# Designed miniproteins, single chains, part 81

Each design is a single chain, and the fold is of that chain. pLDDT is the mean over its residues in the fold that is shown.

## One batch from the design tools (miniprotein)

Design m2991
Fold by ESMFold2-Fast:
Structure m2991 (fold): chain A 65 residues (1-65)
Amino acid sequence: DEIKKIVEKVLGVSPVGDDDDIYKLGGNKAKQYKLVLELEKKFNVKIPFSEAEKLRSPKEIEEYL
């Protein structure tokens, strides 16, 4: 799963599950911003800041994309 791999890379933790909360895994606003940039680059999409705040788990990211 490419989304899980990106989350693991950005947070520096493994394994990451579908429902794992990024902030509970040690993420913060700066890491969430980096995650959004990696997702935008990988999937060639633009994620508005308002939507980015809601993307808290790999499952939520998959459902948004």
Scores: mean pLDDT 78

Design m2992
Fold by ESMFold2-Fast:
Structure m2992 (fold): chain A 92 residues (1-92)
Amino acid sequence: STTAMVALAIKGIGANLDGVRTRVEIKGDEVTVTLDGATPEAVRLAQEAAELTKKAGGEAEVVQRGSTVTVRLVNPNDDALQALLDAIAAAE
């Protein structure tokens, strides 16, 4: 939903100001979240968000580069966006 997308954007802006661990980029119906030093719990929740997006007919990709996890969701449903928010919260 647009409301959840806006919530992610606000959270991403806050994280970029306060810390180096979370980055959120929104481009139309595409959400990209980068978690630096992601915990195993954050990785699992990010993968759940990707799976929920794919099951809803959207596109999703999870890429790991060292300790950094990047999650890209296209047309995510509300359940996927909630899982993504939970992943960000777990990346401390």
Scores: mean pLDDT 74

Design m2993
Fold by ESMFold2-Fast:
Structure m2993 (fold): chain A 57 residues (1-57)
Amino acid sequence: SHMEEERKKAKEALEKADKNGYFETPEEAILYSLYVSNITREQLDAMAAAGRAGAAA
C-alpha cells in the first residue's frame, strides 16, 4: 500500500541519517516524521539515546 511504501522510505531515510548524523534533504525529515508516528515511546527513547551516545563520541 501507499502507506507501507512511505514507511519503508522513511526507515531508509532514518538509517541513512543515522549513519551521516543528519538528514540530507527536507523530504527525508518529513518521511522520518511519518515513520516516528508508528514507533512506540520506548523505541523512540532508545533511538534518541543512541543519537546522544554518537554525538558524545
Scores: mean pLDDT 64

Design m2994
Fold by ESMFold2-Fast:
Structure m2994 (fold): chain A 79 residues (1-79)
Amino acid sequence: LTPEERERLDLEVDIALAIIQVTILKSVPVTPEARKLIDEAEKYVEEAQKALEAGDYETARSLIDKAVELIREAAKVDA
């Protein structure tokens, strides 16, 4: 794999994992605070997927990193 092909693959994997995590978290009982963070993370995941489809890897990476951080915050609130 070239560095560009690896970055694309890494983004596809990160986005897929974030989609799975958001879907699971939406299916379990969580606090209202955690739910708000999960809903925000879902928006960033959707925007990251659109950026990836457009070939905008920098924007996709920034958006997915934000989504992952929101998912982590949701987990801390429910702990």
Scores: mean pLDDT 82

Design m2995
Fold by ESMFold2-Fast:
Structure m2995 (fold): chain A 82 residues (1-82)
Amino acid sequence: PTLLGLTPTSGKKGTLLTITGSGIKMDGEVKVLFSGADKPSAAKIVDENLIKVFMPDVPAGTHTVTVEVDGEKSNSLSFTAT
């Protein structure tokens, strides 16, 4: 998968994030990986170009966000936890 964008680019725990990209399989296992999180976050697949995920509890500061589809990892995007 390839990630194109992330909105919003900052927020606190519970913020709903919209991630856009390509290569997201609607029938595949999709996970969102936040640096600083203890475990992957579950994603809601809207379509093959868009997923939604709630921000997990991570330390304040800059983190990387990566999407994994059926074990294959995407490029990373930056997100600021507040």
Scores: mean pLDDT 74

Design m2996
Fold by ESMFold2-Fast:
Structure m2996 (fold): chain A 82 residues (1-82)
Amino acid sequence: SKIEEGLKEAEKLLSEAKELTEEEKKILLEGTRKAAEAASKGDREEANKILEEVAAPVLKKLSAENATIASGGIGAGLNIAS
């Protein structure tokens, strides 16, 4: 599925963010999956809420460089999943 293809790309890109723990990477991938599923149903409000509640707290703990890499991974995953 497009969601699985998006998650594979997100997983690959998130692996480049060396400051992410394995657990944080799992949290971001699960958040990306749920946001992609909500968006696929036309629920953009729910997709944005999931990213704000799940992804934003993890990203705020990272350096600017690693936050950029991780955000890019999430964004690429969502774009492919669309």
Scores: mean pLDDT 84

Design m2997
Fold by ESMFold2-Fast:
Structure m2997 (fold): chain A 74 residues (1-74)
Amino acid sequence: AVPVAASNRERLLQLYAMLRDRPERFRRVLGDEAVDSLLSMRDELQKEWDSLSPEEQKRVRDAADRMLDALEAA
């Protein structure tokens, strides 16, 4: 099942993955406020990201990519 029970922390990691993987699209879809918010937390988010296993990083990136595609379509 698609991970519907994402905590606020997991959601922030998904947003961070979007910003890292698709920075131009992230800015267009979510706007400058979202970019600013994530950049203010980049050190914390970077450490969280690096603490994830390769499998966990792949799951977050997959979820982030799908979410970004859905947001662009909306």
Scores: mean pLDDT 75

Design m2998
Fold by ESMFold2-Fast:
Parts: C-alpha cells; sequence; structure tokens
Structure m2998 (fold): chain A 88 residues (1-88)
C-alpha cells in the first residue's frame, strides 16, 4: 500500500539520522497501514537490535517471517535472524 511505503521510507530516513524513536514510530505506522509489509517488520527488528533490545528485535523478525510465509526461503532467513538476535 502507498501509505505503508511512505511511512517505511520516513522510518528509514529517521534511522539513517540516528533517530531510533522516530524510526520505530514510522515503522509501526507502516505496519498499521499494512501488517504484511515485511520490510517494515525487518527494519523495526534492525532498529531494536541497534538499541540492544534483542527480544523485541526477535519478535519483529518473527512477524516479518509471518508476513512472507508464502515464500519459505525468505521466512527462514527472518527466523534465523530472530534466533541470532536472542543469542546476544
Amino acid sequence: MKKAQEYREKGEKAELEGDYDAAIEYYEKAIEADPNDYKAWENLGNVYEEMGKYEEAAEAYRKAAEAVKDNPKAAEVYLKRAEEALKK
């Protein structure tokens, strides 16, 4: 959806500027607009990892895997990312 993509792009810009709180807010808005936006879930996980919030990162990666369940190889990548986050 156009709105989800716009929010995700705003989140990515905030993340590049080091504004993790704004990035999370925008990624959450992207997910609210399209819960199947796996890139928003992936980016949310990345931000949580940068903040040292590994449990939240793992959960976001699991949601990304759910959003791409029709692509098993992509889902497996996100599930492995979630598992690796929890090892930290």
Scores: mean pLDDT 84

Design m2999
Fold by ESMFold2-Fast:
Structure m2999 (fold): chain A 65 residues (1-65)
Amino acid sequence: KKEEAEKYLEEGIKLFKEKKYEEAVKKFEKAIELDPENKRAWAVLARALEELGKYDEAAEYWEKA
């Protein structure tokens, strides 16, 4: 599970670097679904949401990171 979660996290980071923030969010959500204790996944999800202007949602996820 954690290995699969890390794969989704890496895919999301690549999408984030390409400025495909909505697609990155979907990958980070999959990473969290597989490993909800992964604080790094919550942090990068929050960052992607900030890039999309979803600041309130991002703040909630930063609290989990």
Scores: mean pLDDT 81

Design m3000
Fold by ESMFold2-Fast:
Structure m3000 (fold): chain A 60 residues (1-60)
Amino acid sequence: SPQIQELQQQIALLEDKIALLEEALARSTDPEFRERLQGLIAELRQQLAQLQRQLQELQA
């Protein structure tokens, strides 16, 4: 299904973005920058969870 393939691609891209931000967070010593990164990671993880739920519904 093209819709399933598109969701899988979006999920993979979000997972990659989260991994890069977590790596940046691990290397950062600036409290303000760390706080911003944590906020972005949390938002992306919420988006990832939404897409994963959509994928599960389409595969049910």
Scores: mean pLDDT 89

Design m3001
Fold by ESMFold2-Fast:
Structure m3001 (fold): chain A 55 residues (1-55)
Amino acid sequence: AVVRGTLIEGGAAARPGQTVRIRTEEGKVVTGRALLPPGVSAAPQLATVDVEVLE
């Protein structure tokens, strides 16, 4: 499943395919793989990211 949320580790920066933790709009914490546009090495301008949920 894909979930959108705010990065809670390392601020607003993430790399494509990086395992990150996000906080959803409902305040749930989700661990997943960052789904970012190709070529993005860090994304401090992205307040929210889509992640592929990892159980």
Scores: mean pLDDT 65

Design m3002
Fold by ESMFold2-Fast:
Structure m3002 (fold): chain A 65 residues (1-65)
Amino acid sequence: SLKQISAALASIGLALDYGVDAEVVIEGDSLVVRLKELTPEAEEMLKRMEEYAKSLGVKLHFEEL
């Protein structure tokens, strides 16, 4: 959906702003964010991503690789 695309683009922007190397993908009805390491910067980034996604009614899942 357009809301999922909006959430994905915002999440990519947040990853750049926080300096976190993250993969952001849309899988079915969910947004999936994948990280190699959950640093303090990555945790703050994820909180902002989850807040925005929730405001749009988009489910966000986090996976550490």
Scores: mean pLDDT 82

Design m3003
Fold by ESMFold2-Fast:
Structure m3003 (fold): chain A 88 residues (1-88)
Amino acid sequence: MEDAKKALEAFKKGNYEEAAKYIVETARKHGLDLETAEKAAESLVKGNYREAANHLLNLAIQAFDKGLPEIAKVLRELAELAREKYKK
């Protein structure tokens, strides 16, 4: 949970490299798909916010399916923030 919150805080501050690091750590600690997490992280750092949002949403679905609703909520919020970046 703490790493997921740190990812969200870093994203809001515009520190996408730090956000990417905590997204991967959240996936690692909670048994989510690391390949999806790494794709989300790479897309975010490269400014590919649409791809980042898609991968973050997939991680949120995985977290919900694993019974981690609090982690899923934070990952979904990150996906929504990434979507805002590519829309306007």
Scores: mean pLDDT 85

Design m3004
Fold by ESMFold2-Fast:
Structure m3004 (fold): chain A 66 residues (1-66)
Amino acid sequence: GAMAERRKRLEENAKRIIETAEKLKAQGYDPELVDEAIKKAKEAMETGDPQKLEEAERLVVRAALS
């Protein structure tokens, strides 16, 4: 059903954000922004909240610009 497909996409997007954030941390970008992005992505996976996913994406972008 539509809810299961939305959850799957959210989880796939959250996993990509976590992987990207971990790579940025390894490259020496802002660890506080990276850690917050990972935290928000994990919260999105746990709650299914797309707003948490959007917050994680914004934090990853900010980390990449640090």
Scores: mean pLDDT 84

Design m3005
Fold by ESMFold2-Fast:
Structure m3005 (fold): chain A 66 residues (1-66)
Amino acid sequence: GLAERFILYDKDGDGTLSAAELGTLLRSLGQGSLFDRVMREADVDGDGTVSGAEFATMLSRFKPQS
C-alpha cells in the first residue's frame, strides 16, 4: 500500500520525507502532478520536508469517497 511505499522512500527511517524523496514517491505512483499541491499544503514551515502523519492526512483527502 501507500504506507509501505512511504517507508521504502524514507531512507533515514525518521518518519519524514525530503522534497526530493516525496517527488520520487509521487512520480512512482503516477501522481507527480500532486507534488506541488502536497508541498504547498504540508510544507507550511517552508523546510522542504513532509512527515508520515502529514503524508497520511494528504492521502486521506485524495481517496475516492464511496
Scores: mean pLDDT 67

Design m3006
Fold by ESMFold2-Fast:
Structure m3006 (fold): chain A 90 residues (1-90)
Amino acid sequence: SLEEFIEKARELFDEVLAKYADQLTPEEIARLRELFDRVIEEAKKKNLTPQEFLELAVREFERHYDQLSPAARDAAAAFIGGLLALVEEE
């Protein structure tokens, strides 16, 4: 279900942020969380599938790519890669 997928995505997001914690400022972490929260809210509002959630996440992070530091971009890429793996397991 979308709700179960969102829970797995939240766990993945927290794991990724923990791995990059020493490379990210608190402001960058807050920015990445804001982007992720927007993806979740839109997914819930539109009852998106896990595949559509992944596509929305890619678009949202791509839209803000030029505003992210190299470390934040690496964290975002790691998160998207993990989401792809979660979608492929369904």
Scores: mean pLDDT 86

Design m3008
Fold by ESMFold2-Fast:
Structure m3008 (fold): chain A 80 residues (1-80)
Amino acid sequence: SPLEREIARLTAVAGLLMAGEDFEISLLEKRGGDPETIARHRERREKLRKIYDELVKASQLTPEEARKVIEKARKELEEL
């Protein structure tokens, strides 16, 4: 269904962005990067993890509830 495809797409996007944040955090820690910059990446990663978790669970929801999760996830991803 279109909802299942959109959930899968957004889940993949959130997962890739989380992997990117994990890479940046690891690199900054290894190089002795600025603690404030590291903290911002950790905050973004945690926001992405919450979006990812909600999207993974969205397949168990009604179509109406799944649409709300999709809309919320889109807005949260745009605001990062």
Scores: mean pLDDT 89

Design m3009
Fold by ESMFold2-Fast:
Structure m3009 (fold): chain A 57 residues (1-57)
Amino acid sequence: SMAEKEAELLERIVKERISPEQVDTFKGMQLALEEKDYSPKTPEEWKARAAEAKAKG
C-alpha cells in the first residue's frame, strides 16, 4: 500500500537524524507490535516513536 511506502521513506529520514542503532531498535519494536496492529502509519506517530526511543535511550 502507499502507507507502507511512506513508512519506508520516513524510516530513511529518521535514520538520517538519529543513530542507526536507535533505528534498528525502533524497527524491532515495530515488528514486535505488528501482530497487534500497533505499527505507526503516520508521520506524527513516527516522530512520537522516535522521540520516545531517544528519550529512553
Scores: mean pLDDT 59

Design m3010
Fold by ESMFold2-Fast:
Structure m3010 (fold): chain A 97 residues (1-97)
Amino acid sequence: SAARRALEETAERLGLGEEVRRRAEEIFEQTLERNPDMSEEQRVQAARLSAEIADSLLRMEIGILNVELKNAKEKGDEEKVKELEKRIKEVEERLYG
């Protein structure tokens, strides 16, 4: 469908990994279920937004973790710094791997 092509094209443009693409599809399917009377143009828009939302959610998580990392470094908490650096890498691997 045009909507599924729009989701795939947006995911590819954003460089999304397979796990995040699946999350985008889940968001899109939930949106379709809640809004059964959408036009084809609205479905295409919803598909693009679903990919962008999936990307944004993980980027926000990385952003929050980076704020926590900066705070841990300022406090000299070496153990927490190592934990947060590992978590950031894991989220980046989920987003782009």
Scores: mean pLDDT 84

Design m3011
Fold by ESMFold2-Fast:
Structure m3011 (fold): chain A 57 residues (1-57)
Amino acid sequence: MEENELISEIVRLRVEGHSLKEIGERTGVSRSTVRRLLRKVEAMAAAGREAARELAA
């Protein structure tokens, strides 16, 4: 199973309003793994927002 597949599924479930515990149970990974992957996605999103702000000037 690719890490990218897990990230996509976790993000989708989070957008749907599922808790970290529920996401872990649905994806078959631990709650700690869900939290770690979400932290990675949030860091990428923050970097994207800074770049977009500079382009909008």
Scores: mean pLDDT 72

Design m3013
Fold by ESMFold2-Fast:
Structure m3013 (fold): chain A 83 residues (1-83)
Amino acid sequence: GAEEARRLAEEALELAREALRLAGKEALPLAIAAALKAAGALFLAELAEKTGDEKLAEEALRDAEEALELAREALELARRERE
């Protein structure tokens, strides 16, 4: 539930931070989007843990999964820009 969403959001935020560190002109917008989505997912996960709201937990999980995908794409693009 909320605990899984928080774990995934934290992982996404770590990957987004690495993407931001490596990002050139093309990867930067995607890295920023990943970081913002991960931060939002983390906030929703923490709110879901505090309130016990299952709908917030489901939303946090979806946002965390999307943030993780965006962070992975941003990191791959950032690495390709360095070729």
Scores: mean pLDDT 86

Design m3014
Fold by ESMFold2-Fast:
Structure m3014 (fold): chain A 64 residues (1-64)
Amino acid sequence: SSVEIARLLLEAGATPEEVAEFLSKLRSLSKEEAVKLAREFAEEKKLPPEVAEEIVRLVEEELE
């Protein structure tokens, strides 16, 4: 759900503004593009692989 994505992003060090931007973009992207966005976000924030995989999983679930 978007709530779980938001929580995980905040725990990973994202600002509320970055979370709002991310969720807004997800609604306009294809599943493939959304997964790419999630991976790019995790790489930019230098998140552990475990956290990156969880973000990708939640994004895939949100978009089917």
Scores: mean pLDDT 80

Design m3015
Fold by ESMFold2-Fast:
Structure m3015 (fold): chain A 70 residues (1-70)
Amino acid sequence: SKEEVEKYAEEVLEFIKEKFKKNPNMSYIEKFRLIALASEVWVTKRQLELGKISDEEALERLEEVRKEVE
């Protein structure tokens, strides 16, 4: 459901936020990489809100982002 996708997106964003919190001395390159991944989450949420992608496509994209955050 759209609600489940939104919840998962928030979990992915929280995971990225936690990475920043635990690694205050990470490189600028790594910081920009994580910011780009967070941006991908926001783009995915917006495309879902606009009906441009399905719930299934949104979940697939968010799962890929979560794997890349590591």
Scores: mean pLDDT 85

Design m3016
Fold by ESMFold2-Fast:
Structure m3016 (fold): chain A 84 residues (1-84)
Amino acid sequence: SEVERVREEALELARRLQLGEISVEEAQARARELLERARRLPDMPEEVLELLEALARGDVERARRLLLELEIERGLELIKRGIA
């Protein structure tokens, strides 16, 4: 789905910024584009919107915290389902 695609792109963007593979300016530009798409989709998780808003503002520290929270939540969900 497009919701899943935007979520994966948002997480990947945040990961690349955290690893220093892209600049804050590039992350902001990409996040603004993704945020526009995300806001048009019903059922987009609030946490993904918050991550994209932090990235779009260049709030690297908030984006890092939100990425960690989302990664932990995803990991726990995979463990609960017996997939990881």
Scores: mean pLDDT 81

Design m3017
Fold by ESMFold2-Fast:
Structure m3017 (fold): chain A 68 residues (1-68)
Amino acid sequence: SLGLFYLGLARYYLKQGKYDEAIKFAEMAIKADPSLKAPAYRILSEAYRKQGKVDEAEKWEKKAEEAK
């Protein structure tokens, strides 16, 4: 699945501290496979939190909880 491939890349870049890349690939995962919204939103939340964007992080965390 293309969506699962992008989700894997998003997780990889998140672990590498490459938060902009993690955000891009998480968004691409959602576009390729909307069923991946929950795990992708969790990656978005974590990446934004690591960048100090607390309001954005909380928005995506809430969406992840609602998307399961």
Scores: mean pLDDT 89

Design m3018
Fold by ESMFold2-Fast:
Structure m3018 (fold): chain A 86 residues (1-86)
Amino acid sequence: DAERIRALAEEAAEELAKALGAPLERAREAAELMAEAQLAAAAGDREKARALAVEAARVLAEMAVEAGLVSAEEAEAAVAALAAAL
């Protein structure tokens, strides 16, 4: 159910923003992209799902760098590896 996936993404965004000390708007951006990637995959649009998943990973990586969890170089390498694996 698309509505359930989006509702779960909103809950995840609130927890992610709190955990990382990030703005809720940024966490919502990442969660929404991940939800749309999952919905695209469920619809059989693998190319769109891959593009959205990579974009979500990029936003999450930027937030992790801002939180001091990883370096910008590590974040970039992780996003590139995910893109190659999809």
Scores: mean pLDDT 80

Design m3019
Fold by ESMFold2-Fast:
Structure m3019 (fold): chain A 60 residues (1-60)
Amino acid sequence: MKTTTIKVGNVNKLIAATLEVIGEVPTATVSVSGDTLTVTYPDNPEVIAYIERLKDLFGS
């Protein structure tokens, strides 16, 4: 398992990012604190690539 933190910067993007993770990686564990999303996800190349792309799209 890998864990990453994404600071999203606003609540609408935070909601969008959370739903995106749940939809694409239903085995992931998601925790929200303020405007920050913490994701724990399977350590496989496909999921890692997806999460890195998600960080690029929603990170601020």
Scores: mean pLDDT 78

Design m3020
Fold by ESMFold2-Fast:
Structure m3020 (fold): chain A 84 residues (1-84)
Amino acid sequence: MTLEEKAEKAFKEVDTDGDGKASATELRAVAEKMGFTLSDEQVAAIIRLYDKDGDGVISEEDAKAAGFKSIGAAIAAGLEALYG
């Protein structure tokens, strides 16, 4: 199972209302399910990297604008950028 596949599954578990958006709390929960512990600063850095609209969340459109197929792919890339 790839890092991207793990992020996709973790995001689906966290996005219980199916709104297709990742808040700071949801991003931290996804990272924790993948075995990473993120500080508030690291969560903010990942959101800032992908949140082009400035709404404080990562949407599918934000992820695609950054060149990723999904929010899960964007989260996986963000984790690689911080810990790779």
Scores: mean pLDDT 75

Design m3021
Fold by ESMFold2-Fast:
Structure m3021 (fold): chain A 61 residues (1-61)
Amino acid sequence: MKEKLIEEAEKELRERVRGKSREEAARLARETVNKLAPYLDDEELTEASRRLAEIAREEAA
């Protein structure tokens, strides 16, 4: 269940950050992590944060 939330967040973030600056991509990743925080435990949040940050770095201009 929670893994699907992370996967959906990754997919949305990937499309959202495409063509944006690195600063905007990092900001969107932070907002996405904060949105997921109430639904994830500490370990899940750490992993989600890591994966979302990686997507922001890869997809940023």
Scores: mean pLDDT 79

Design m3022
Fold by ESMFold2-Fast:
Structure m3022 (fold): chain A 75 residues (1-75)
Amino acid sequence: KKEAREKVYELLSEIIAAHRVTPEEAQELVKLINEAFNSTDPEEKEKYINKIVELLKRLGVPDETIAEIRKLLNE
């Protein structure tokens, strides 16, 4: 019964290690993830999720990992 937030941060740590994410990119991802989880409006939440997906694609993160993060951010 782990929270979706913990799972997302575990995956983010693996991504940072595997893809040599810069400290600035890592901080931006953490901010966007926090905004997505704290968003009360579905429209704003989807906007943050889309920004996270674009950033992860840019970093070369596999589509399967991006899909898992997207699921966790929505549920």
Scores: mean pLDDT 79

Design m3023
Fold by ESMFold2-Fast:
Structure m3023 (fold): chain A 80 residues (1-80)
Amino acid sequence: SRLEQARAALDTAIGNLVQSVKGLKQANPDMPEEELLKILLDQVRQVVRHLAARYGLSPEEAAELEAEATERLTKEFKAI
């Protein structure tokens, strides 16, 4: 389905972002963690918007995908 394709693409993107976060946190110890998280959450929202447009997701599907992506990234970021 279109949602499954969008979800697979998002899973790949989140995985890449999590790896980037680990590197950024180690390389930028003086940058506030909250600031790094804000930048990454904005990136995730942009990715979800592009995927929703590309795969023709409904507003409800797009909102669900964005909520899931935001929650997952936040949990992964806190686990670093």
Scores: mean pLDDT 79

Design m3024
Fold by ESMFold2-Fast:
Structure m3024 (fold): chain A 56 residues (1-56)
Amino acid sequence: MASDIMQRIMDLVMSGKAVGEAYEYVKKALDILLSGGDVKKAQEYLEKGEKLAYSS
């Protein structure tokens, strides 16, 4: 759901780990959600951002 994806974005940003390339993916996911775009695309970008942020 879009609200679940938004919560995951907020958690990642609040963790302080959304920096550099991870931040760019999170920003793309957020932009898609805010524009009313494809939720599946937003989730894909968020998953890439989470992988980069939490693999450091």
Scores: mean pLDDT 78

Design m3025
Fold by ESMFold2-Fast:
Structure m3025 (fold): chain A 61 residues (1-61)
Amino acid sequence: MIQQLVQELQELAREYHRLRQEYEAETDPERKRELQERIRELSERIQKLVDEIEKLEKEQE
């Protein structure tokens, strides 16, 4: 249960880091806007997963 969520979080964190690097290297303002939107959505997903993991850990403790 928690292990699967942790694995998903690690994958999302890696994707987030990759998108951040791509954003910093990008010079096309339209592509930058698209990358920023994807980064924002990914950040929201990461926050939701962190909250879910913390809730499950608290219930087990």
Scores: mean pLDDT 81

Design m3026
Fold by ESMFold2-Fast:
Structure m3026 (fold): chain A 81 residues (1-81)
Amino acid sequence: SAAEEALKKAEEALKKAVEAFKAGKYEEAIEHAEEAIKAAEKAKEEAKKAGDKELALEALELEGIAALLVAVAKVLLKKEE
């Protein structure tokens, strides 16, 4: 489904964001996490259209994790300035 495809894209983007974060590549981590947020928002929209509450919740959780990663990475970037 479109919701499942969007969620998978969000999961793949978040995985890349986490790997970049672990490597200390905070700018790259932010870029991938923002991609994950976009894909998760699409997954939530598609899940709502399909009435899939479980998938909508998974997308919301992933969006929250990605948003937190962006916030933390931005703080760490400022400390390196």
Scores: mean pLDDT 86

Design m3027
Fold by ESMFold2-Fast:
Structure m3027 (fold): chain A 114 residues (1-114)
Amino acid sequence: SLVERLREIERRLMELMEKLGVPEDLKEEVKRLFERAIEYLEAGDEEAFKREVLRLLATLGEGIAESTAPEELKRKAIGLVAEAIGRIQAAKSAEEIIDVLEEMVERLEELIEE
């Protein structure tokens, strides 16, 4: 289900934020925004879902900027988040948004592991 895909994205993203050294308060905020996004998706409110996803990505970008990761890694990771924000703004469905999130997480994982 789309909800199960989102929960897997949340799990992977929480692991990525820990590896990057994102501050705990910003990790908690991203997790909270994921839970809100899931609630809207389950309610069938795709517009509210999209807005919450855009908020969590903005918070993720802030968290990466404030992380203990090397500056070059931060720059590249923030670039991937910004790209995902642009693609999601253009997305027409919850499924397209989830596809973009999965691709972003995959590229972030590759970037960190190198």
Scores: mean pLDDT 90

Design m3028
Fold by ESMFold2-Fast:
Structure m3028 (fold): chain A 66 residues (1-66)
Amino acid sequence: SQQLLDQGQRLYDQGRYQQSIQYYQQAINLDPNNSQAWRNLGRSYFSLGRYDLGSRYYKQAVLINR
């Protein structure tokens, strides 16, 4: 899961938000309690201008609180 988060973060830092989302979704599939993955997913959607999705995923991260 850490490797997927690291790969997603590198893509995010390059402005490759849609690609970073795919890695964060895989991290969540492996560990749905990974609050960092949910926050990163939300942040990536905000960067794409998908505010409704970004807010939804940020809320999931807050609810997990780990």
Scores: mean pLDDT 86

